# Designed miniproteins, single chains, continued (4): the designs that were tried, part 99

Each design is a single chain, and the fold is of that chain. pLDDT is the mean over its residues in the fold that is shown.

## One batch from the design tools (miniprotein)

Design m15436
Fold by ESMFold2-Fast:
Structure m15436 (fold): chain A 77 residues (1-77)
Amino acid sequence: MEEARELAKKAAEAARNGDADSTVQYGEKAADLLPDPEAAEILRQSARLAANLIKHGADPELAARVVEAGFEAAMAV
C-alpha cells in the first residue's frame, strides 16, 4: 500500500514536470503493487491519460491531478 502510494506520488510529480514517460513508468509500477485488478487498471488508465495530456500540451498540474484522482479512485475499490 505505502509503496504503491509513494510510486503514485512520483508519477504525479513526473506529470507536474511534464515528463510523460516517467508518469507512465511510475504509474504502472504503482498499479502492479495493487492486489485488486480493477484498482490496478484504474490507476494504469489514469497514468496513461495524464501522459497523453502532457504530450498534447495540457497544463501539467491538470495531468498531475488526473494521476492523484486515479490513485484515490483505485483506493476506493
Scores: mean pLDDT 85

Design m15437
Fold by ESMFold2-Fast:
Structure m15437 (fold): chain A 62 residues (1-62)
Amino acid sequence: MFRKIEIRSEAEREAEIARLTAEAVALLDRRHPDFSAAERAAREAAIRAGIETLLDREMARR
């Protein structure tokens, strides 16, 4: 599926979170070209984990 497709409710929020994660990773890569491949991967994993944690907690509250 193309990333331009919007979905509703839970899926829509998930898509927006994924988009923000991708943007943050792209900014990290551009702003910090000095990061090693390992450091870049670790930062990407941390960003993804953080967003997943926020989503999980929001769903658990409901």
Scores: mean pLDDT 67

Design m15438
Fold by ESMFold2-Fast:
Structure m15438 (fold): chain A 86 residues (1-86)
Amino acid sequence: MITPAQLIAFFQQNKDSLKPEELPPTGRQDVLEFAKKNNISPELVRLALVMAEQYMAENNIERKSGENDTVYRIAYQILKGFVASL
């Protein structure tokens, strides 16, 4: 079983290696479709979004007015890297 603790451990070990800019524009739907395809629970998706917000805060990344894709791009990178590590 995939656990929240495994996802947290992956993020803590790999956060300095995240490259959200290497992904094409990524929105909420892309994250949800990836999660569905890879049997990732909604709870783990929410956790990835929380970790994406933490990454933004630690790296002083601000949301631009009208742009909400940055957090989804980071969350997608976290989930994609985590799935690849399994």
Scores: mean pLDDT 75

Design m15439
Fold by ESMFold2-Fast:
Structure m15439 (fold): chain A 85 residues (1-85)
Amino acid sequence: MEGIEAARKALELADEAIREAEASPDPRARLWGQVSGGVGHIAAGVGLLLAKKGFDEEGKEVAELGIRSAEAGIEAARTGEPPVL
């Protein structure tokens, strides 16, 4: 079930974004990494719910947005720049 697998990946990447942000000495990196990681968590949760309700393709699309947000959060945690989706 592709939506559930994408949601799991989004959660793992979102956790990594938040972890890298929390480890940063830069307040901007901490802010933007956590914001974009948090959005990744929300999108992963919505994607999972949609997939479990039988909307696997739509759930995958939302979870993939979560993956992009989480990856942008990891970059923001490293650069201190606002995330770009």
Scores: mean pLDDT 85

Design m15440
Fold by ESMFold2-Fast:
Structure m15440 (fold): chain A 136 residues (1-136)
Amino acid sequence: KEEEIKKAAEEIKKEGDELVAHYQRFVDDLEKATEFYKKALEDPENREEYEKQALDYGIRALAHRAVADVERKRLEEIYEKFKDSPEVKKAYEQAKADLAAVDQRLADIFSDPERKELAEKVIKKAEEEMRKLVQE
């Protein structure tokens, strides 16, 4: 039983590290998508190329978010099964702390009215394009 608890704590650490990595990539790609979308608005001659780059990064951002959502559910399932273990609690609290740092980066984007509007438009366009891609 101590080996099961140790494995659960190690799985939470691994899943937590992977979750943080994908959530970090979501934010990184979202920032790049908003930058290219802003360039598309400011440079009419190169608008199509910048819009394509914004869409490509937006789709990548949403893909990383989807993987992060799956990894979060797995982490929460392991935690619920072993939540009375101090070792599992410690690993889970560390994962939550690492996630809070990424959540703050996302909050910083959405606290700026211009960045928020650009990010929301990029997300909407990427979601629409991903919906089309799953039909083809």
Scores: mean pLDDT 87

Design m15441
Fold by ESMFold2-Fast:
Structure m15441 (fold): chain A 65 residues (1-65)
Amino acid sequence: MPLPPALREALARGLLESGLADEETARRIREAETVEEAVALLTEIDPEGAETLKALVEDALETAR
């Protein structure tokens, strides 16, 4: 699924603020064009965070009208 630029930026900032990712990893997330690509990057850092991302995407799809 395509990942909106605003959501990529929010994810990168959240991970950086949480201390789960460094600037290099945050940059890679900003360049991720799909949800699958972002999940793959998160799995390298924090597999539990990857599950949280899936839940966030599901919630965003339910709330977006």
Scores: mean pLDDT 71

Design m15442
Fold by ESMFold2-Fast:
Formats: sequence, structure tokens, C-alpha cells
Structure m15442 (fold): chain A 82 residues (1-82)
Amino acid sequence: MAAARRREEEIRRLVERALEEARRFAQGWVDGLAKALGITLSPKEWEELFELYMPIGRTAAEIDLAAELKIPLEEARELLEK
């Protein structure tokens, strides 16, 4: 059953890409805010803001993943939960 293995591998790649997009989204927002406000964040402040924006990045990734796989949003969310 080569088709089932290819689908599982494709889903794994899409999940990895979605998680990377979520991380880049959160990082971009934190860095963008620091730049826009003209402030320098400590490593701790950066981490706290990253954690705050990560759920928003995950939500965007869930929507994109659900649309790409043509699955319900709830299933995409389960795939991204670790």
C-alpha cells in the first residue's frame, strides 16, 4: 500500500511546514513590534512575547493546513498539538 505511506509522509511534511510557518509568524510579530516601538527586548521579554503570539501563529497554520488537506479545522488542530 504505497499510497497510504505517501499520504502519511505528505501529511508529516505539511505539519512540519505549518509548525515552521507558525514559528516564523510569531517571531515576525515580536521582531516587528520591537522595531515599530523602537524598543530593545531582553531575551526573557522576547520569549514571553513569542509565547503570546505563538497561539495566533498556530491558528493561522491550522487554517492553512485544514484548507490544504481539505480536512476540518479540528483535525488540523490535533495534527499540530504536541
Scores: mean pLDDT 78

Design m15443
Fold by ESMFold2-Fast:
Structure m15443 (fold): chain A 82 residues (1-82)
Amino acid sequence: MEEMKANAETTLRDAQQLLAWLNSLPASVQNPELIALVQQLIQVAQQMINAKSMAEAEALFQQFGQLLAQLQPLAAATLAAA
């Protein structure tokens, strides 16, 4: 449980930095789907840090994994366009 919280805290920091970078890009190369996914990842990471039960943490961890899988191809496309 502590390991998941530490990973969630690291991901929250990294996701916030990524969001700041994405918002610094010219509007012509900004991907609103990627920005929305990063914002959702930040929310899920915050919920994982505040999880009070293993069942809650496990459900959030599954949601987190699904968001990462969706984010990866969009992040690659945005990096190629920037």
Scores: mean pLDDT 75

Design m15444
Fold by ESMFold2-Fast:
Structure m15444 (fold): chain A 110 residues (1-110)
Amino acid sequence: MDAADFVALAARGNLRDMLALGAILVYQEGEVLGVPEEVLERLREQAERARNAPSPEEAKRALEEAVRLLGEAAPGVEWSLELEAGDGTARVRVSKRADGEASVEVEELP
């Protein structure tokens, strides 16, 4: 599944696929930053787990782990991402500070 497919699913209020897209984008950021190959492979594994996650909770866990791994490998880098469903039913915020602290916030809307 490519990024366009995930964006289309997120527009339908599919929180699981928004979280999976987040994990894929964290993996791509790791590639851009040139993190060590071992870390990059671990990021790819978390992105794949998120893609195959049967629930939003499992996808969120994979995203949180991916952000943690990126934070440890690139502690001096600040990074943020916000994903919102086109129908306004959900949003996800991800942030990483230069000190390595990372957060994933999920808001489901009625």
Scores: mean pLDDT 71

Design m15445
Fold by ESMFold2-Fast:
Structure m15445 (fold): chain A 70 residues (1-70)
Amino acid sequence: MSDEERFEKAKELVKKDPKYALAFERFVLSLYLRTGDESLLEEASEVLKPYRNVKLEETSLEELLKAIEE
C-alpha cells in the first residue's frame, strides 16, 4: 500500500471515528518528515479542524496503522 493510499484511508477513519484524530496527526507528521511534502500538513489540518475542540481518546499510532491495513 502506498503512503498516499494510507493517508486517504487514515482521513476516512478520522471521519468515521474521531478517536483516530490524534494518531492521524502523528502519522501525518511522520509522512512529512519522510517526504518533505507540506501539502500533507495543510490537508491534515483541514481534516482535523472539526475535532479541535472535542475531547479525544488516546489512540496509538499502531492501532491506526492496523486499521488502515484492513
Scores: mean pLDDT 75

Design m15446
Fold by ESMFold2-Fast:
Structure m15446 (fold): chain A 85 residues (1-85)
Amino acid sequence: SMLDKEIEELAKKLGLSEEQLKEIERLAREGYSPDEILEKLKLPKEYKPLVLLIEIKIGVELIKEAVEKTVEEIKKRKEEELKKL
């Protein structure tokens, strides 16, 4: 995706390691804001655009996971109703 390319390009420009990117993703998944992530990892403010892009990426993935889980739950309920017929 365009977002994945932007994250990769910006990470390379800023010299971030794969380990640092994983830590940013972990904190984003735990619900920390971009400013909180910068503070926790002691990253300069210049890293904020990268952290924002990662936050957007993780937010989209969490929404997809929630939608998939809801679809599975609805499907299971419909299958149980059919078994009662």
Scores: mean pLDDT 82

Design m15447
Fold by ESMFold2-Fast:
Structure m15447 (fold): chain A 91 residues (1-91)
Amino acid sequence: AKEKAEEGLRLGKKGAELGLEAIKKMKNPSRRALSLAIAGVIRGAGAQFLSDLVLNRGGSKELADQALDDGKDAVRLGEEAIKLAKEEGAI
């Protein structure tokens, strides 16, 4: 549980950072590219919150599993946003 929560925290931070960097660099993005970047930020924040519950507030193993999955999703969403924005010439 603890190791999964620590990894979920790491990935959640990375995903949120990717989404924020995409938004900062975007010029005239599509709704789709912007939506993916925002989704990465929100999912990454969620992963960080769930990880905090497990690590510091007695959260369950199930929350640790969710934190890891949400962290992985956050990274994927951030990477997809950057890729799409580059394809569209927005970055």
Scores: mean pLDDT 87

Design m15448
Fold by ESMFold2-Fast:
Structure m15448 (fold): chain A 85 residues (1-85)
Amino acid sequence: SALEELAAALEKWLEDPANARVVEVYEALLYVEQAERSPELTEEQKERLEEARRLLEEARERDPEALREAEELLREAKARAKAER
């Protein structure tokens, strides 16, 4: 299935150490966006949100290209989700 093929491709991409930083930043961006859409957060979720925000600030200062690539991946994922509905 298309989902299984996407999962396999993602797994191979995640295994590549060259992509590790982009993946880390992408996961932080995704978590922040999901958490900001929630009307109420648990204490654990608030701590994870602060951690994600700190990671994004660090990436903005040290790895702006990795942040840019992660933001592009998020935009493409959101556009694809809309196109399949």
Scores: mean pLDDT 75

Design m15449
Fold by ESMFold2-Fast:
Structure m15449 (fold): chain A 64 residues (1-64)
Amino acid sequence: AGERVRVTLTGDKPALTSDGSTLPPGTVIEGVIVSEDEEFLVVRDTATGQLVLVGRDDAEVEPL
């Protein structure tokens, strides 16, 4: 938690954002990991400030 990452959404499902909107498959976000568990991670998107809920099996995560 707290590290800067680039997250690529590789699954067929959109990711959920804290404002109730969605990010489509294939979206690339840069942000900071806020929390994580075995199935999901929560990333604060640097561009929007929104929290994004991402499935770990539906994303590629690269440290920045």
Scores: mean pLDDT 79

Design m15450
Fold by ESMFold2-Fast:
Structure m15450 (fold): chain A 68 residues (1-68)
Amino acid sequence: SRDALLREVGRLVQELVDTAVSKGQLDFRDQGLVQVSDLLDEMQARGASDEEMLERLRQLTKELIEQI
């Protein structure tokens, strides 16, 4: 559902923000949020499914957190 999608997106974004902030990596937080926003905009523009968007977002946030 849309509500389940929005909750999971919010949770993944919050984990990225909290991890970057906890490490004092504010520039990395800002760059990571731009990458997340760009990914979601690109996927929305091409009509990607909610499942595909969540899978790609999970992968991106995992990779970004591992770089902190």
Scores: mean pLDDT 84

Design m15451
Fold by ESMFold2-Fast:
Structure m15451 (fold): chain A 62 residues (1-62)
Amino acid sequence: DKVVEEARKKAEELAAKRPLSQDEASQLAADYGRELLAQGVPREEALKAAQAMANVLVEAGQ
């Protein structure tokens, strides 16, 4: 799933700038998922991408 792979890469780039708290990671992932929905990405795919982003950001913050 290309959208999920792109979300992981973007999350890695964001995490490289500074550590993020779990709350910040969740907010960024939610905002990204909402943006994907606005661009016409299907709900299920957008949710998977947001979840992948949140997981990468949280792991990087640990």
Scores: mean pLDDT 79

Design m15452
Fold by ESMFold2-Fast:
Structure m15452 (fold): chain A 77 residues (1-77)
Amino acid sequence: MERELEELAELAAEIARAEGLEVPSREELIEGLRKVAEAARRAIEAGLDALAILVASAPTPEGQELARRVAEVAEAL
């Protein structure tokens, strides 16, 4: 999980740089992604399609790939 969150944080930072956004610290990105994965896990436990929700929230193909990987982390929790 921690290594997967680090890889997701790196991907999120690259997307933010490409879009010209301020890049949060690695630690802030890891914590943010952990919270999203935990929320996605709760959605899965409630019988919701967490992958569909996360992908629908992502406006770019790169964001959609990040969303799919976050859903995989949530399923592994």
Scores: mean pLDDT 74

Design m15453
Fold by ESMFold2-Fast:
Structure m15453 (fold): chain A 86 residues (1-86)
Amino acid sequence: SAEQRRREEELAKAVRDEIARIVEASKQGDDATRAALRDAAARLIALLRELGYDQSDIDAVQAMLAHALANPEQLKAWLEKFAAEQ
């Protein structure tokens, strides 16, 4: 539906904005990267609730973000590749 498409577009924009913040934080080191990831997780979960996603979708995103927080070295490699492709 048009409503679902708008939710997906808003979420996609928010994710891109958070990736940009995390890439910028990664230049300041691991502590800054972890802080940016935690802030991104909190903002994205809040947005999912505002957009009316159900608890199972929110739980899935929380699990994904928790994995990213637990694997900062793998995330850094991915972010460096992402930045190089822009």
Scores: mean pLDDT 78

Design m15454
Fold by ESMFold2-Fast:
Structure m15454 (fold): chain A 95 residues (1-95)
Amino acid sequence: SMAKEKEIEELSKKVLEITLPIAEQLLNNDVKKEDIKKAAEKLSELLGLDKKEVEELLKSKEGVMELLVKATRALLEKFERQDELEALEEQLAKR
């Protein structure tokens, strides 16, 4: 379990390292299309998500928030963290 927890933490850090520069560009209204494409390629490979869907989500602040939820769900499913996945779905249902 400890080894899986470390792997989840390391993958979560990689997702943030890829996503954070795009989020900063969106906040500054200076988003670069090439940076979106590169981020989408890396995120789709890490999380097993569709590259075109990730590209569309990275174009807006609302989309980035949805992508982070999808990334969290994908990581919890990959590492069979059923209790944490159920807790996430309950929190999303309350919003």
Scores: mean pLDDT 79

Design m15455
Fold by ESMFold2-Fast:
Structure m15455 (fold): chain A 85 residues (1-85)
Amino acid sequence: WEALDAQAFPGERVGTPVMLKSGTLAADVVVRTEDGDIRVPKGTKVLVTRGYVEEVSKGVIIPQVGTGVLLEGKMTKPGVVVEVE
């Protein structure tokens, strides 16, 4: 995992460095964004980050302005949660 400074994410309240790593989705997932639902199949390679506290799940977020979670070459909106193995 590669550490990120949590202060770099406006509105993110993790209080610790956030870790990034590439991973593979363990199951099909629907990611809800302001642009609509994105359906991502099992086995899709993604970039994930950890350290989000308020929604405890297998999901992770990458809250960046103008970017988001990279889903096998596709960027999603900031704050989008994805699930990995």
Scores: mean pLDDT 44

Design m15456
Fold by ESMFold2-Fast:
Structure m15456 (fold): chain A 72 residues (1-72)
Amino acid sequence: MPSGAELLEMAGRGEFEELAKYAPVLAEELRRAQEAGGGVLSSRAGIEAVRRALDRAPDDPATRAAAESVGL
């Protein structure tokens, strides 16, 4: 499994289909945040999206790893 940082790097590259193979809820929240930002995923919007994903899937190890990598 990729590290939390590697999962967020996938989102930064727009690789949401690849991210969804490991963390489907995280991929969905980050994709929505990017769309809401007009195709730009700001650090604030990204952290908020990771927080929402963690709330929806608190026991998902990939989502937890991503949350830990951003200091949540």
Scores: mean pLDDT 82

Design m15457
Fold by ESMFold2-Fast:
Structure m15457 (fold): chain A 89 residues (1-89)
Amino acid sequence: MQDELLQEQLDRFEADFEGAKALIEQLIASGTLSKELLQQAIEALQNAIVQLRQLKGQTDNEALKARIDALIARIEAFIEQVKQKAAEQ
């Protein structure tokens, strides 16, 4: 019951992250990514990490914890890549 709900929420977080990543990459490619939009995107991704850490605390399922940790790591890596690119221009 609880783990099924957490899995559904995690699937949504994964889908939302992939969508956000694709959008940010498209905006970079088109030269339309503003500093303001970039900051808003980073803040949204950081908020997702906070929520994922809360979800991890709600389950004893090791497979779900591993999935959450993997997603957090992907989001953190993407935030750092985006920050580095923004610092260059």
Scores: mean pLDDT 82

Design m15458
Fold by ESMFold2-Fast:
Structure m15458 (fold): chain A 97 residues (1-97)
Amino acid sequence: MKVTIRQTEIVPNEDKQKAIDLVEELMLEIYRLAREGKVKVISVSYEEKQITPEQTQINLTIDLEVSPEALKELLDKIEEIKKKMNTVGEVTIEEEA
């Protein structure tokens, strides 16, 4: 099944490293699943955008082909990451038809 994961946070510049750490946490889980043959990584896009002089938006977009087992593991990891995010943070997973 093809899915797209999007992780977006807007953080003060002083909190940028915390947002990057959460991106790395999600990427490490995805590459772990890929090594186990449960996920195929199609594309990865990472962008840092200065929204104001004092705030940065961190965007991660990952296109994946996932097994049903891997989908459950990814959903659990996404919920874990969401709990660690700033109030202006979001992680979504969307199925491609």
Scores: mean pLDDT 82

Design m15459
Fold by ESMFold2-Fast:
Structure m15459 (fold): chain A 97 residues (1-97)
Amino acid sequence: MIAKLKAADKAEVVEKLDRLARAARELAEREEDPEVRRLLERAARAAEELKEAVLAGDSRGIIMAEAELTMQILGLYLLGHREMADRLAELLAEALE
């Protein structure tokens, strides 16, 4: 899906990934659990890396960054933070549509 995006579609995906990275950072700033905060900070970083890979047309970078972001979201589910994980998963799905 994402690896086949045209320039106009790339701009929209980048904007949506910026929203995801911002949401993850805002959640991390409010989070008191250091393990949950670490997952949120890593999710924000993965979203920024995914954005850079999309802009560069780097198909390998896109796959790796999307996998890393998905792993951080799964980590939130495993720690019982379902609402937070659902919100980030929704933002990721919206970005990749």
Scores: mean pLDDT 83

Design m15460
Fold by ESMFold2-Fast:
Structure m15460 (fold): chain A 75 residues (1-75)
Amino acid sequence: SDMDRFNQVVGDVMQTMQQIIDSITDIDQRDYAGDLARDLMQQMSDYRNQIRNGGNVNDIINQIRQMHQDVIDQI
């Protein structure tokens, strides 16, 4: 289903972010990456609500992939 595809992407993003955070040894850099990951999770939660309201899943997944890359580029 569209929601299953969305949840798979969310899971992949969460796993990648956790791997990045776990690789950071500096506390301040780890906290910063954690804050970015929490903001990304909130945005993905907002997109889940858009899908429930008939939003286009492919467009939303593409937007999440772009936001995820932008977050990685900030770390």
Scores: mean pLDDT 89

Design m15461
Fold by ESMFold2-Fast:
Structure m15461 (fold): chain A 109 residues (1-109)
Amino acid sequence: SMAKAQELREQAIELLERAKELAKKAVELAKKYPEIQSDAEAILSLVEEALRAAKAGHVGGAASLADIASELARELKKKAPPELQKILTETEELLDEARKKALEAQKLL
């Protein structure tokens, strides 16, 4: 059980690190769009907090933060230009997968 929980936590961390890189790319692209820049920065901040929580073993907290970040990405996608919509879709998918892995890890603790 603990070994499986650790494996799932490590998978969640990998997914969150990938989401962080996409969120950073979204922030860089959003510099051209002042009206959405703060939303892109908020998503990155939440992903970084989720990653810190997961690395600290707080998988439940990581799942909650990933869920909030995923919802913000989904909302931002509605008003984002096409180049950002693709990155936000990929970020949302990674965050949803990370949340599922983190919740499964929590169930095994």
Scores: mean pLDDT 90

Design m15462
Fold by ESMFold2-Fast:
Structure m15462 (fold): chain A 80 residues (1-80)
Amino acid sequence: TGAGRLLAAAMGAGLMSSLSLEKAIKFSKENATAYGNMYSLSKSVVDSLAEAGIKGAEEATKVDPVELGDRLAQQSAQLM
C-alpha cells in the first residue's frame, strides 16, 4: 500500500523533526491519490494519522496506524 507505508515512514523519519514529518505526510497523501479508491476509503485515516504524526507521533505508534492504513488499503485494492 502507498498511504499507510509512506505515512509510517514519515512518522519514523520525522520523529526528530516536525518539518520533515509534515513534508513526508504531504508526499504520502499525493502518492495515495494515485490509488483513487485507497485514498477515498482511507481519507479519514490518512488525515487522522497525519494530525497524530504532527501532534503526537508516540500516540500513533501505540494505535498501530501503519497496520490500520495497510488493512484499509489492502481491502480497497482487493475491490479494485
Scores: mean pLDDT 48

Design m15463
Fold by ESMFold2-Fast:
Structure m15463 (fold): chain A 75 residues (1-75)
Amino acid sequence: EERKKKLDEAYKRALEGELERLIQTINDVLSKLLQELIDAINKLVEDFQKTLEDLINAVRKLLEDIQKRIEELLK
């Protein structure tokens, strides 16, 4: 009976240690995957913002060109 108690305690400690390692490994993998997803989303947002800036600049240039043509026609 004493030998069985020591074996059961050793087995429980081994299982607890393996569970802790598994949880830590899962947390590490999830943290890396989440960081990669955040980085990918941030890149998409930056690319979208740049496209919007380029569009705004193109529209501004078009409006300036239209205004100049109107001024030339009014002369």
Scores: mean pLDDT 82

Design m15464
Fold by ESMFold2-Fast:
Structure m15464 (fold): chain A 66 residues (1-66)
Amino acid sequence: ALEAVREAMREAGRNAARAPVPLPVEVEAPTEEHAEAFREGYREGVAEAGRETPLTVSLTDIQPPA
């Protein structure tokens, strides 16, 4: 059932990316694959939200224009 767990973690990551609190989240999981699935979902969520940037904290789109 790793597939179902991974998908659940991916969706949780996507939801976290859409959340009003877009802070880097470290999930305490029993397996590394679970944590990686969450990170992957988070990255996909950010990309689907129209940002296409990794989990890395970057305020490029928030910074005021010159």
Scores: mean pLDDT 58

Design m15465
Fold by ESMFold2-Fast:
Structure m15465 (fold): chain A 61 residues (1-61)
Amino acid sequence: MPTPEELAAEGEALLDRLAATRPEWSPEEVATVRAALRELARLDPEGALLVIRDLEAALAA
């Protein structure tokens, strides 16, 4: 299992890439999601993995 810090870092990197393709998303909205991903990785690493997979799928589409 990846560490919470590794999961948060991967999720944030994927979110940054996705946000770059979505200029309609406000910086505040992106910051809120980043904070939520970091907290999720700490509290529920398995749930964080599912979110990371969803972000990967969104980037691939």
Scores: mean pLDDT 79

Design m15466
Fold by ESMFold2-Fast:
Structure m15466 (fold): chain A 61 residues (1-61)
Amino acid sequence: SVEEEVKRVLEEYEKKGREEAEKAYKKYSSGTPEEAQNKSLEEYLRYQQLGKEKAAKILAE
């Protein structure tokens, strides 16, 4: 039950994270490739982390 909620939350945030990461990469590609990669990765990880935080609250609380 909670596992299903966790999975849905993680999937939802992963999809959004992917979209935002790609947008960030393209947007910051005008700068250095390293910065573009860093911005992209940070956005992706941020959304994954948000999903994990929500999942953790569901599991713990």
Scores: mean pLDDT 81

Design m15467
Fold by ESMFold2-Fast:
Structure m15467 (fold): chain A 65 residues (1-65)
Amino acid sequence: MSELAKKAQEAAAEGGASEEGAKKVGEITHNDGASLGGAAAGMAGKDGGNEKAYKEGVEVARQGS
C-alpha cells in the first residue's frame, strides 16, 4: 500500500470512520487514486465536524492529484 493510501486511511479514522471504513478509504486510494481516497477521508472529517481530519484528507487528495 502506498504512503498516500496509509495517510488517507489514517485521516478517515481520525474523522470518525469505523476501522473497516478507514481501511476501505485506504483501498480506494490504492486502487482508484489518492484524489478519490483523500476526498473520501476529507468528507468523513467534514461530516464528523473534525476540521483536522478534513484538512488532512484535502492534503492527501492534493498530493495524489
Scores: mean pLDDT 65

Design m15468
Fold by ESMFold2-Fast:
Structure m15468 (fold): chain A 75 residues (1-75)
Amino acid sequence: SLEEEYERLERELRELIREAEKRGDMETALEGEIALGLARIIRGVGKLTGEEEEGLRKAIELLRKAIREIKERLG
């Protein structure tokens, strides 16, 4: 489901943030935290407006982009 996909990507991004923090890459960690916050806001707005599926799709897209960019920065 889209919800399971979102939760999987959120977990993956949180793991990448921890890895960035462990390496002392605080800029990359902060960018990950911002992406997590934005994804949660987008999902929450979708729930409030009755557009839950659309909100999940947009949040998933944002999380996938953030994960790609952070993986590139971490090597």
Scores: mean pLDDT 89

Design m15469
Fold by ESMFold2-Fast:
Order: sequence, then C-alpha cells, then structure tokens
Structure m15469 (fold): chain A 64 residues (1-64)
Amino acid sequence: MTVYVKNIEVKEIDGKWYATLTGVDEEGKEFTASGYGDTKEEAIKSALENLLKKTGAEKVVLLP
C-alpha cells in the first residue's frame, strides 16, 4: 500500500517542534500521524515513522 502525504503542519511550542501529517491511500482513505522533536526536521521524521507504523504502508510519497 502507498500513502500519499497531502498536508504537513509544523509548529513550535516552547522550544519543541511538532509535526502532523495527513495522507491518503490509493482508495482515498485518510490517515494522520504526529511527531515531535528538537528541530523541524526531527519532528517531521518522527511523524513519518509514526505514519508508516500506523498504516503498515510499503511506500510514502510526499505530494508537492
């Protein structure tokens, strides 16, 4: 299964970064996952890892 990430929301709260990803599979079913880290990149990476674990997806594609 492939999940297409259509939205990435990133925010900083009290020196911590939080990322929320929203994606859809090939059938249009929606999934969300969140992550946090000390940097924007770490938060996004954590959210992607959580999305993969939650969905069991073989591939994740970031939409432009």
Scores: mean pLDDT 81

Design m15470
Fold by ESMFold2-Fast:
Parts: structure tokens; C-alpha cells; sequence
Structure m15470 (fold): chain A 68 residues (1-68)
């Protein structure tokens, strides 16, 4: 579960044109999953908390690391 959540977060970050859009997509995905698959939503929240992905700046930092 956590590995799949991490992969999904990485994909959203890498496929989003901006860090702000990546953050918006992450929040939307969690909201969608809270209604349909709460265990998966919890896994995404855990990974986001672990990586500190609460601001556009934090998302940009991770995106830069992933693209090197």
C-alpha cells in the first residue's frame, strides 16, 4: 500500500506542469479516495506527511530531486 501510494504521488508530481498544480491534484486525489477507498487515502496522507508535501515549495524540491 505505501509503495503504491509513493509511486502515485511521484507520478502526479512528475506529470504535473507546476508544483502548485501537483499539490492541487494530490489534494483532489485524497478527497476522491476518502469516499471510495479510505485505506488508500490514508496511505497517501501518510506518505505526504512523511515527505512534508504541504506547500508548493516542498513539491518543487522533491520534483527537482526526482528529475536529476
Amino acid sequence: MLEEAREEIVEIILTSPTPAEALRRLRRRIAELQATDPERAEALVEVIDELGLHTAAAVERLRAELLR
Scores: mean pLDDT 81

